# Designs tried in a protein design run: designed miniproteins, single chains, continued (4). Part 91

Each design is a single chain, and the fold is of that chain. pLDDT is the mean over its residues in the fold that is shown.

## One batch from the design tools (miniprotein)

Design m15128
Fold by ESMFold2-Fast:
Structure m15128 (fold): chain A 89 residues (1-89)
Amino acid sequence: TLVGVVATGLSEETAKKLAELASKVPGTSANVINGRTFSALGELSAEQAGELGEIAVADGGTVTFSGGGKIRVAETPEEAREAAREATE
C-alpha cells in the first residue's frame, strides 16, 4: 500500500534533507515545493515514514500522513510516530 507524507512550514534545509532521505527508499517519489514543503509517496515502512515526520515536526513543521484509507496530521514527534504507524497498517 502506498503511503503519502506531506510536511509544511519547513526550513529549506529540512525540506531538502527530507527529499534526500525519502529518495533513498526504492519506488518513492519525493519533491520539494516552494522550498518549504516536502511531499513523498511510496511504499514506506512505519519506521521510514515516522522518521520523515519526526524530522519535519522537529523543524516546527506540520506533517500529514495518508495510507490504508486514513489521513492523520502530526505536530509532535509522538503524533508523527503514531500517525506513520496507522498509515502503514
Scores: mean pLDDT 84

Design m15129
Fold by ESMFold2-Fast:
Structure m15129 (fold): chain A 89 residues (1-89)
Amino acid sequence: SEREEELKRAQAEADKIVAEGLVSAETAEISLKAFEVALKYGEEAGLEEYFRLMLRALGLSEEQIEELMEMRKAGADPEELARKVEEYK
């Protein structure tokens, strides 16, 4: 019940920022999906899901996504991760 209430609040906020033109519906959907995972499995799991969904939206393969997830877990700099994403596009 508490989880459902948190999801409803997150959905309402997402709907508001989409309506205000601050973010696309696709970005809001990705954020909500990641938030749902965070509520169910914890903050780290939600952040991992957010990263996976963003990379998938950019057109990366599952193998490329897994390589980037391993780099991220190993403490790769955001700039190094961004460079690798550009190489895979």
Scores: mean pLDDT 80

Design m15130
Fold by ESMFold2-Fast:
Structure m15130 (fold): chain A 96 residues (1-96)
Amino acid sequence: AKEEVIKLLEEAIKKIEEAIKYYEKGTNEDIAKAAGYLREGMGKVQEAAKLDPSLEETAKEIGKLGIEALASDNKKAIELLKEIKKKVEEALEKVK
């Protein structure tokens, strides 16, 4: 369980980093890719929380931030994604 949780959180960080890169590029096609990567990253965090209930509160908070990012302009979305990334990195450090 612990090794699977670590792997899921590491995969989530990578997906969020890709989402940030595509939002920064700023074309309509890049924004669509960024939204896809963000949804995948949020899904990985949710899977980690199912395996480790101590992450449930963090996963709910990340989910709310992710929904807000999807509804926001590019500048605000990037800001929110950086906050999400920080929260996932903090969760990963705590479970290691």
Scores: mean pLDDT 88

Design m15131
Fold by ESMFold2-Fast:
Structure m15131 (fold): chain A 86 residues (1-86)
Amino acid sequence: NPHAEELIAKAEKEGVVTAAKVITDLANKYPNKKVLSEEEIKELEKYMEEAIKNAASEEDKELLEEMKRLSIEGQKKALEILKEKK
């Protein structure tokens, strides 16, 4: 995911290691998946909420909240589109 790679690069440059770790953990947990199932989306949502609660700074928290929004909403929308097109 090019957008995720850009977020990692930006986070590392700015010293925001927590966001980079979250992206890395997500890539390891959901390898080779284009669209997550409803159960996997719920697990991802819980993981992102936990990461946000444990954010090192307000800037890190805002970045993680945006990452959650893009990841969860994007996956939910992709799942809806697949259900509608089948």
Scores: mean pLDDT 64

Design m15132
Fold by ESMFold2-Fast:
Structure m15132 (fold): chain A 82 residues (1-82)
Amino acid sequence: VDTKKIAELLNELSLEILKLSEADREILGPIVNELADAVQEKDTKKALELLEELEKLIKENLSKDDQEKLLPIIDEIKKIIS
């Protein structure tokens, strides 16, 4: 597993989330923090479950433009972890 690439993608995800509205950051922030912890703990199962929940929240709460920015990053992390 390319842990350096996962860390790089998590950093990119966090930077994109910082560009979102305060309301969207409040929705996504806690789950992104849990995801970072799961990756650091090498809990692959929890990380995948959190990525699926994050993808769902993005699709339900964010604009199409913001979805197009964040969903590719999530997909890349999923491909590396799985």
Scores: mean pLDDT 82

Design m15133
Fold by ESMFold2-Fast:
Parts: C-alpha cells; sequence; structure tokens
Structure m15133 (fold): chain A 80 residues (1-80)
C-alpha cells in the first residue's frame, strides 16, 4: 500500500496534480479512499468523469512498479 501511494503521488504530481490532491493520495486509509483520491486528481487534470473512474480503478489494481506505464493513457485521456 505505502509503495503504491508513493508511486501514485510521484506520477500524478509529475502530471500537474495539486498539492492538495497529492496529500489526499498520501493520506488515504484504504483502497476505496485511494481510488477516490486518484479519481479526484484525474478530474482536476481535466480527465472526463468516465475515464477518471476507469483509470483510478485500474491504477489501484496495478502493482506500484507498473503505475508509470499508465502515463501515456492518462495523457491521452486529458487531451480527449
Amino acid sequence: MEAKKRALARMLGGLGASAASIEAIRNAKDEAELEAAIRDALLELGVSEAQATALARQMVALPAEQIEGLVPAIVAAIEA
């Protein structure tokens, strides 16, 4: 959990997520709170609600070492 939270905070921060969104990710107590924090960060970055929901679920399910592999999909979702 902690390694995954660090990887998510690093990646989403690199994409321009606010300090408040990154703090919400770091402070998530369980997977449901983590998924909600990721979804909110993606919405802030301009991802649609449907894509933010799908990507947040996928990001919570992936191992920490695979999270950075989602950057192209997130960038495409922001530009859509």
Scores: mean pLDDT 81

Design m15134
Fold by ESMFold2-Fast:
Structure m15134 (fold): chain A 69 residues (1-69)
Amino acid sequence: LPSREELERLLRSAAAALAVDPSETVRRVIAHELSRGFGLSLEVARRVVDLLEQGRLEEALALIEEHAR
């Protein structure tokens, strides 16, 4: 895993992208990148994307830290 600070930076970047374009295409791209980058299942990665859309950054961070390989 990257540091918590680096992970937070990446998630803030993803949240900003979702704020600009909340399309299903952008959501899928972010979910797949999180799945590949952190070893998350797609189901967990999709939950992270949903939390980011809701502005729940700390909950998204905790979910990644719990499930990352």
Scores: mean pLDDT 80

Design m15135
Fold by ESMFold2-Fast:
Structure m15135 (fold): chain A 74 residues (1-74)
Amino acid sequence: MAEEIKEQAKKALEEGNAKEGAKAAIEGGRELMKLGLISYGIAVELRGIAAELDGNAKEGAKTALEAAKILEEL
């Protein structure tokens, strides 16, 4: 799960794919919400959506990697 999000984020960065970066961030936010981190999970999802709208693959991937790191710590 966390590893899958990390690999998806890494690939999105490599390809410059804002949509895939956002998808990874949204998946990370959803998993955080399942663990009871509701507000943080929502913020991660919104950040991912904003990154896609801005065409910013780096921001989407960064958000996804931050979410995956927290998932690994839990």
Scores: mean pLDDT 83

Design m15136
Fold by ESMFold2-Fast:
Structure m15136 (fold): chain A 100 residues (1-100)
Amino acid sequence: MLERELKALETARQGLAEGKPVDEIVLEATAIILGMPVEEVRKALAEKTDPRVREAYAFARSIVAALTDPSVTFEDVVADLKRRHEAELKRLEKKIKELQ
């Protein structure tokens, strides 16, 4: 998952540098995060059939918003993403220990 999110972040950075519309960048980032074609993401968002697609889209929007914020660097976004994954791993480890 982290590798896909980092790839989506890099793709969003490149899209912003190229002057692509934010909506198109968010769709491309969502497709990368989910590992699915952009066309399937567009269809799922229109039909509202999969909550995972909606959650990934919201996450992609937050990444693009952070990258468009002049007070936030690309390195800051990468560090935050890695910190979130470390927190998820610690939460899972704690839950496993509670089952023992």
Scores: mean pLDDT 76

Design m15137
Fold by ESMFold2-Fast:
Structure m15137 (fold): chain A 64 residues (1-64)
Amino acid sequence: GGRTAAEVGAEAAKAELLELGASEEVAQRVMDRLIAAGSGDRAAVARALEELGEHELARQVRAG
């Protein structure tokens, strides 16, 4: 099928995380989790980061 809203949101989240100084590995893992969950909102991004142990990045995303 075509790209879903979750895939579009995940790509935007990956770009934002790279801009914040996240590694490509962390940004890709967040993207994969968002696609799997079917959600790309800011709260889902922060939760994925916390589950990966990236607590400071999760805080920056919530504050952003």
Scores: mean pLDDT 79

Design m15138
Fold by ESMFold2-Fast:
Structure m15138 (fold): chain A 67 residues (1-67)
Amino acid sequence: GPLLEKAREVLRKLGLSDETINKILELMSKLDERTVVALTLAVIDMVRQGLSEEEILKKLEELAKKL
């Protein structure tokens, strides 16, 4: 939907690989809109902290289980 397309654009602008973006969006497709926004902001923060794509995916999966 429109929210997931905006999330894709944000993640792409952060310089993440298409493979990582697709994995994040697949995870987000199972969640409500508020959680999708929260996870997108968390990814922005993790990228700014210098985390690797592997570390981002691991932390995002753990965070999604709690939300």
Scores: mean pLDDT 84

Design m15139
Fold by ESMFold2-Fast:
Structure m15139 (fold): chain A 68 residues (1-68)
Amino acid sequence: MQLERDIAISLVLMAKGSARANEKDEAKRKEIEKVLDEAIREIEATDDPDKQRQIVLDAVKKANEIAA
């Protein structure tokens, strides 16, 4: 369970790094970073690996929709 949390946080941090490197629209970048930062807090607040996985999927999907 701890390992899944660490993996989930790492995936969100990688997505945040990608947004900072690739997104040039300042407003979109700030919104993406906010979504991903909120996802990290939600992952840290739960011990349920299914919820952690769902938070990662939802956050990455939302970030991709903002970037499109």
Scores: mean pLDDT 80

Design m15140
Fold by ESMFold2-Fast:
Parts: structure tokens; C-alpha cells; sequence
Structure m15140 (fold): chain A 81 residues (1-81)
């Protein structure tokens, strides 16, 4: 998985949350991708934090409650790695 592939996969989940309102399903997918990137593809926590900032910039136009849930899930998942 490249950094570009990682961002594309997460962006698709953000688009899904925006289209459906199903934030919990999107968060499960985001957490899974973060874990796979770290465990199987050798991404560092530092790289994942940098990529998280790009993801959150993409998510800036989401409703604040939805964006905050996604941000919290990303940050907590990276901390738990």
C-alpha cells in the first residue's frame, strides 16, 4: 500500500459517511485501514499522523459532529498501535 492508496481508501470511507450518514461504519473501515497500514505495510505512527492531517483536511466540509467522531477515532487508533 502506498501513501496515495491509503489516502484514496480513507477518502472513499469519508465520502460514504457523507453520502449515507453512517459514521460508525466509516470509522470501522478507517480503523481497519490504519491497523493494516501499520502492521502489514510498515507505516510508522509518525507517517500515519501526517496522513491523518490530510484526511481531516479532506473531511473539513463534513458536519462538525461527524468530523469530530472521525478525528477522535483516527487519533485513538494511532495511539493504540
Amino acid sequence: MTKEEFLERIKKLIDYAKATGDVDQAIEGIRAILRIAYEKYGFSKEELEELANKVLDYAKDLPPEMRDKIEKAIRETIEEL
Scores: mean pLDDT 85

Design m15141
Fold by ESMFold2-Fast:
Structure m15141 (fold): chain A 82 residues (1-82)
Amino acid sequence: MKVEIVLHPDGTADIYIDGELVERVSADEAERIGVRLVLEHGLLGQTVSEPFTDEDGVTYRKVTIETGGGTIVVTRPLDVKY
């Protein structure tokens, strides 16, 4: 299973499961979901992408977290605190 969490600068987050948008939540809730998945399945590895900038000028980085239950990808804006 692949879980993608996209954090937005406005404090919202989009959650995708196997490429399908499942829910839009707060950034805080998305962080709790990601932590729970890592704790439930166990951390196997982590990689970080090069920074990339979207059409609106926001710079993001992807963190790929490998767990015993599948892959979690977190897309996070740089220099933003929620």
Scores: mean pLDDT 79

Design m15142
Fold by ESMFold2-Fast:
Structure m15142 (fold): chain A 61 residues (1-61)
Amino acid sequence: ARRIYVERLSLDEQGRLVATGRDENGNPVTIPVELTSHDREAGRMTGTDLDTGEPVELIML
């Protein structure tokens, strides 16, 4: 699964969750995501990148 270090979560005009941050290589990314789980204690969310269909792990900063 692709890992994204999240600087901001927002909603688009359709109410979809958008994660803005950086990938594991430090590249800036903004992706629409569908969440599958949220681990509140670990500051993690798992989901699907709606642009690629790939599983993603979101790490909250």
Scores: mean pLDDT 77

Design m15143
Fold by ESMFold2-Fast:
Structure m15143 (fold): chain A 83 residues (1-83)
Amino acid sequence: SAAKKRVEELLREAERLFEEALKEEDLARAEELAARAIELLREAALAARLGLKSDPEWAEEVIRRAEEQRRRIEAELARRRAA
């Protein structure tokens, strides 16, 4: 569906921004890219919840994927800040 396609696009863009953040030498800029990635993950989770009246298993999978990706982003930023 168009709604599922939009959610997958949000998840892909979040992953792209995170990959860009990993390559960014300036920590402040990396944090800005990571913050945008987290925002897109939040948007994807909300869209899954609102757009998925008849497919709760897919919505739960998207929410889980978004939460796992967010944890990876936060862990990487914490690691870089501690360095």
Scores: mean pLDDT 84

Design m15144
Fold by ESMFold2-Fast:
Structure m15144 (fold): chain A 72 residues (1-72)
Amino acid sequence: ENAALMPPELREEAFELLDYAAEASTPENEQEIFEVASETITKAQEYAKQGDLEKAREALKEGREKIEKIAE
């Protein structure tokens, strides 16, 4: 899906984020977690297209931290 459109350098990290989102989600918070994950991947793709891999990685990290707070 959208993670597969990520450059090779970030593709593994993007898939790791999606795997974590799936692992952390419950029926009660699933919608919120996947909305955060989708927004995070979109932002990371935008930074990667600009050549800013560092900001792309920071976006993925920020998204993961948000999911951790939702999942507790």
Scores: mean pLDDT 78

Design m15145
Fold by ESMFold2-Fast:
Structure m15145 (fold): chain A 98 residues (1-98)
Amino acid sequence: SASDAALAGRKAGLEEAKKMGYGNPETAAISAQRGAEVGGGTNGKEAGYHAWKAASVAFGSDKVTPEQAANAGAHGGALAIEGGPATRSKYPPAVPPG
């Protein structure tokens, strides 16, 4: 379900951010969760995580707000549904920060 996908996405984003030593692992978790909700299942989880990674590189992981992370995740999830893998890899997110 979308709810199960969201929880799985959140966990995956949090673990990866902690593993990579990012300054705000919670923003990765939020982005991955939102991407999973919007994209549905595995595709949304992957899209959300990729969206967060690119946004964090652009803004600095410690400077990405929860709102910016959620927006990036939602954008990535939407791209996963509509454009497939090649589109999901494009960054930065089209949505302006905060």
Scores: mean pLDDT 60

Design m15146
Fold by ESMFold2-Fast:
Structure m15146 (fold): chain A 69 residues (1-69)
Amino acid sequence: MEEKAKAVAEAIVADARDAEEVTLAGAGALIAGAGGTPVNRAGQAGKETGADAEEVSAGARRALEELGV
């Protein structure tokens, strides 16, 4: 379970990094103005990782599906 929870967090971080790469290409104002959407996702996943494995599992499936798995 801990291993799977870590994979979920990593998947969410990877999704956040993909958005970060787009902003690094010259449009960082979007995330800066919005208030750090990617950081919110990663932070939330980290908190839930220790609390509820089932919630983390649902998030993992969602993140992986968005990643094209």
Scores: mean pLDDT 50

Design m15147
Fold by ESMFold2-Fast:
Structure m15147 (fold): chain A 108 residues (1-108)
Amino acid sequence: HMEEIEKVLRELDQLIADVEAGKLTPEEVQKRALEILDKLDKLVTEIPDPEGVARRLYRLYDVLKQKGYLTPELEEKIRDLFLKLAKKDPTNSFLLALGVGALNPEKY
């Protein structure tokens, strides 16, 4: 599954870059983000570096929020992925903080 994971992470990095560059419509952002998040969710158990993926996912969250493209559906899917990634490495302080934030979104 490493090739599939690398491909999805490349797609995620490209989405972040395209959103930052203003290359996509809001509808295109929603469609691409949902597709990438669904692919990551299916592969989450196979991810060898949950912190690296979580940092990319946080960057996506940040850029979507700044551009006003963060819908409740995207926010919930990102939050669920943070929780799943935190569960893969519960001793990681960064991932634990993201997981706690996902459980209490109004607190963070």
Scores: mean pLDDT 80

Design m15148
Fold by ESMFold2-Fast:
Structure m15148 (fold): chain A 123 residues (1-123)
Amino acid sequence: DNLEKFRQAVASLSEEARKAAEEAILEAVRLIVEKNLSPFEAAEIANAKLEKLGKETGKLAEYNAAQLVVSQLVGTVGGLILRAKNGAPLEELEKELEEKLDELNVSEEVKKKILELFRKATK
């Protein structure tokens, strides 16, 4: 993952695009955990909504950045779930997830829901 591209994408988001991205991440994580979709399939579904918002608002570059943020974070969640299934320490994985969500400034409510879904997937 290109960390600098992720940071630039996050920095380019308005509050509206950031909220849309965090909602898309939550939906994608729910699809992975509850519907057993791959991270790729979950991100595709979530990003379809962001693509539509970009077209409707005319803010194509901003919502393309939001889609990149969603894809990278959803991929990170999927990778952490796989590492947990392979015996990695859950405390360290949960901390890594929290740090990544904090980097995006995800709301406390959405962050809590994502962490609860992650814990459900790793039990």
Scores: mean pLDDT 84

Design m15149
Fold by ESMFold2-Fast:
Structure m15149 (fold): chain A 62 residues (1-62)
Amino acid sequence: VYRITTTSSGPLLGSDGSTIPGNTTLEGEVLSVSSDGELLIRDLATGQLYVGGSSNVEVKPL
């Protein structure tokens, strides 16, 4: 379980069309990291999947 914080430079995009805006903190799991630096993240509160560039997030262990 990780503390994930989005930067001001971009939102995370949900598979359902929702977004997490910049400067937002959530608790989640990092499910994958692609070779081009794209993260797949699961929000623990909702179970929703989000994708975004690894440069657009800060990830810290809880």
Scores: mean pLDDT 77

Design m15150
Fold by ESMFold2-Fast:
Structure m15150 (fold): chain A 83 residues (1-83)
Amino acid sequence: MTKLTLEEVQQALKHLKELKKYIEENIDKMSKEEIENIIKALREMIAEVRKLKAQETDPEIQAGLDEIIKILEDTIKLLESKL
C-alpha cells in the first residue's frame, strides 16, 4: 500500500494551480464538449480525494486534501461560468 505523503499533496496542489491558470488563459478557445468533459474529470477527482481524506489521520495531509478539493471546486465554477 502506497501511503500518501505531504510532498505528493504539495505537488498535486502546484499542478492543479497550473491547470486552473491554463483554463483561465484558454477557456475562450474551449468547446462546450471540452468544458463538460473537464468538469466530469474534476468531479471524479474530488470524489477520489474525499475517499483519501476519509482514510487519512495526518491533520496536515487532511488540510492539504481540503485545499485540493477547494481548488478543484473553484476550477469547476470557472468552467461552469462559460456554459
Scores: mean pLDDT 84

Design m15151
Fold by ESMFold2-Fast:
Structure m15151 (fold): chain A 93 residues (1-93)
Amino acid sequence: MFEITDEELEEIARVGDEIAKKRAEEMAARPNSKELVREELKEVINEAVKKVFGVSLSEEQLDELVDALSEGATDPEKAKERIKKILEEALNK
């Protein structure tokens, strides 16, 4: 089975942070709402996963990842495990 390691998640987070910083400069000139921030986060996640693993995620998988990140505010370990499972499912079709 293909398993997502903590090191791979850290790499996605690092790449995502770089993308988010670049896009934050562009977003500073646009209206910011929770919906726009959510859509931007989905794009950052998809681009980061594509750069690290070479796989594009579906809209449904991106929505699940954003929801898992929101759960991380209350339970980071469970959110991390959920994120790993979503990514493993996408990679191991």
Scores: mean pLDDT 70

Design m15152
Fold by ESMFold2-Fast:
Structure m15152 (fold): chain A 88 residues (1-88)
Amino acid sequence: LEEEAKELMELIEKFKETKELELAREVVERAERLLREGRHALAAGALLELLRALGLEEEGKEARELALAGRYEEAARLALRVVREYLE
C-alpha cells in the first residue's frame, strides 16, 4: 500500500518535470486498478494530485470536497472522469 502510493507520487512528480502525457495515463491506469481493488482513498489521492499537476484544480474542486468529507470512492470516480475528459 505505502509502496504503491510512493510509486504513484513518483510518476506524478516525473510528469510535472517532463509534461509527458503518457505518465499521466499511467497514473490513471493504476488509479483505475486501485478503484477496482477497493483502495478508494489511495486512488482518490493520486487522481487529485494528478488533477493539480494538470492545472485542473477548479475542475477537480468537487472531487476534492468529496475526499475531504471521507467520500473517497465518489471522489476518485469524479476525479477519474475529469482526468479522462482532459486526456481525450
Scores: mean pLDDT 85

Design m15153
Fold by ESMFold2-Fast:
Structure m15153 (fold): chain A 92 residues (1-92)
Amino acid sequence: DKEKEELAKKGLELERQADEYYDKGDFKKAAELYIEAAELYKKAGMYLSASDAYRKAGDSYAALGDLDKANELYEKSAEYRLLAQRKMLELS
């Protein structure tokens, strides 16, 4: 699907930008961009990529000392990882 491919490309670009902010120590901006990337991956049906992006957002909030928000994002990561595993099992 062309529309899902375009969403995936935008998600990847935002994740790349988030990685740059994370490397610079701007964990707040990194977290915001990782969450945006995760939402785009989710819309593209790329649940494993969404899971990974939510985990990176959680890591960013953990680096900021916001453990409650980090845990919320880790829960979202686990949810989409399970969804990705279910989807994979349906593709035989």
Scores: mean pLDDT 89

Design m15154
Fold by ESMFold2-Fast:
Structure m15154 (fold): chain A 86 residues (1-86)
Amino acid sequence: SEADKLLEEAGEYLEKAMDLAFEKGDWEGALAYARRAVALFREAVALDPSLAPLVAGTLERVGEAFEKAGADEVAALLRAAAAEIA
């Protein structure tokens, strides 16, 4: 489905955000990719609301990882998105 494709693409952007932050130290790049991931996750949930718990859970887990790493801006973005989608 279109929603499944958006979910897959959002996941790829989120993985790139983590790689940029944790492997490259590129915090600005990580934030940019995280914003794109959130936009795609929101679009996927708009098309298929049954995805909301999965998406919210994913954003909460990744947000926690960024928070533990001290990436407060990325963590705040992901946690806010999780709360809105849940």
Scores: mean pLDDT 88

Design m15155
Fold by ESMFold2-Fast:
Structure m15155 (fold): chain A 108 residues (1-108)
Amino acid sequence: SAADVVAAAKARLTEQVERLLAARESGDVRQLSIAMAALIAENGEILMLARQNIADEAARQQIGEVLAETNRELIRGADTLDPAEFRRQGAQLVADTTARLQAIADAS
């Protein structure tokens, strides 16, 4: 269902914020690269779930655009913010993204 896509996005994005935070705190460039690659892979999996669960092509495109925007903001935050501020803003970004995805799902 569309609800399954929203739930998966929330869970995966929450996990990815923690992964990016851990990589940032490690100071290891390789760990940061791995975390960023995982973020891209997780977004691909959410889009696969959307393709399987949402028949409306316009809704799937909007979901893709929202996830791409969230990805850019998470990468920017992980690079530019201190860890405490990144944790706070990352959690808020996940909440805001989840609400946006829910609105798209509800309109479909």
Scores: mean pLDDT 84

Design m15156
Fold by ESMFold2-Fast:
Structure m15156 (fold): chain A 62 residues (1-62)
Amino acid sequence: MSPAEQVLEAVRAKIAETPHDMFGVSQHLHLKILELMKDAPSEEILRINVEVHELALEAKAA
């Protein structure tokens, strides 16, 4: 998997484990981006942030 895919899978797993912990999900995303995608293009980082933000909002609504 690409670094972007690894970040998304890690965050998706975190949302599945703790859907009520939006802060933990956001923190996990930020740390995974720094760990795996520090040299990634800004476009990829932005795309992942948008997808995770949407998923976190939906998890909060549940």
Scores: mean pLDDT 75

Design m15157
Fold by ESMFold2-Fast:
Structure m15157 (fold): chain A 61 residues (1-61)
Amino acid sequence: SLSKQELALQYFEEGKEAFNKGDYTGADRAFTRALTLDPSVAERFADELKEISQKAKAAAS
């Protein structure tokens, strides 16, 4: 079984893949899961998460 930290990094990687494909809504969902498992992801990747969150919200409108 994966640790919470390892699983959080996997969701973060999935979020980055979704973002790179232009799936901003999918990216936001994956990053939310990562942050729920390991909140330190927010501090480590703050700038990237801020940009993704803004684009995901625009795409959902």
Scores: mean pLDDT 80

Design m15158
Fold by ESMFold2-Fast:
Structure m15158 (fold): chain A 85 residues (1-85)
Amino acid sequence: SAVEEEAERLARFYREVEERSKKMAEEGRSGEEIAREAAEIARRLGDERSAEAFEALANREKFEAVELSEEELEARRLALEKYPL
């Protein structure tokens, strides 16, 4: 289903961000650099909304968050259940 596909995509994003963030933090990189890397991972996985949010965070800009739909919230719960961080 679309929800299962979204959950798998989010789980992949979470894993890549965790692994990359850990490595970058160990290398002494800034939170801004880590946020930019998270934005790039999100874009590569087709999540433009998350990419924009992390880019805004990296630039310390105000970002107007869109409320998550019920399907998006369910996909995030499924991702955490099947593919925990």
Scores: mean pLDDT 71

Design m15159
Fold by ESMFold2-Fast:
Structure m15159 (fold): chain A 59 residues (1-59)
Amino acid sequence: MDEVVRALEQRSGNPELARRFREHAQLAAQHSVPHGVTPESRQHAMEAGKLQLELEDLA
């Protein structure tokens, strides 16, 4: 996963957008355990998904 994000960061030329994506992806992962999916983890996952699409569009 980090490898894909690094590739998108290099292609997009936007390290700030890549950093924001990493932050939301990490928060989604942290809040998904031990009690499963929470509203917080779901919201962070959705934000990460939107940021990933922006990075892919720029790449």
Scores: mean pLDDT 70

Design m15160
Fold by ESMFold2-Fast:
Structure m15160 (fold): chain A 72 residues (1-72)
Amino acid sequence: GMSEDQRLDMMKKVERNRAKIFADRYGLSPDQEKQLLALADKYADLKVSGSLTQAQVDAIQAQIAAIKAAAG
């Protein structure tokens, strides 16, 4: 099976790609895209480590919503 490091690398690639598609779709600035990529990495780290809580999901989603709102 995959090691934790291999699974983390795969998840980071998937989540960063989703963040880039989102940034392109909503016309995010380079600074906003950088913030979104940092959130994608944080989500991947928490998910792979088994440390992802509902409170952390809610906090990440709130930050994404704020970035999207600032882009409009």
Scores: mean pLDDT 83

Design m15161
Fold by ESMFold2-Fast:
Structure m15161 (fold): chain A 56 residues (1-56)
Amino acid sequence: MLTEEQIEGARKGAKTIAKAYGVDEEKAFEALLEGLRESGGNGGKGGALGYVRLGL
């Protein structure tokens, strides 16, 4: 369902978010991926949903 580039972006974003906000990298990554899945792979919308799921 997700492209390789979307997964790569989510992984990189998750590491940045984890370091900036003190959340678990795996949790951040999973939240970003879930957001992308729910938005049908739309990176812009999926990214925003991922942040919301992390409480950001």
Scores: mean pLDDT 66

Design m15162
Fold by ESMFold2-Fast:
Structure m15162 (fold): chain A 75 residues (1-75)
Amino acid sequence: VKIKVGSANKELAERVKKILEEAGFEAESYVDEETTYRAADPDGVVLEAEGKRLFIPSSELSDETVIEAARKLVE
């Protein structure tokens, strides 16, 4: 299962992709300005897989929360 990683910050999306790949997931990064803009959180991250979507606010963003969110999407 491939996890799509979206952020308004391209470098952040690439870093989160790397975290997921190191944890054993397949991941692809993209620029998502709409979701982060609606949340008023430009450093927030969207994860998408299997028709599911999760938003991680910048205040909750860590390697652990990213990996946990990915597990919830692919379980």
Scores: mean pLDDT 78

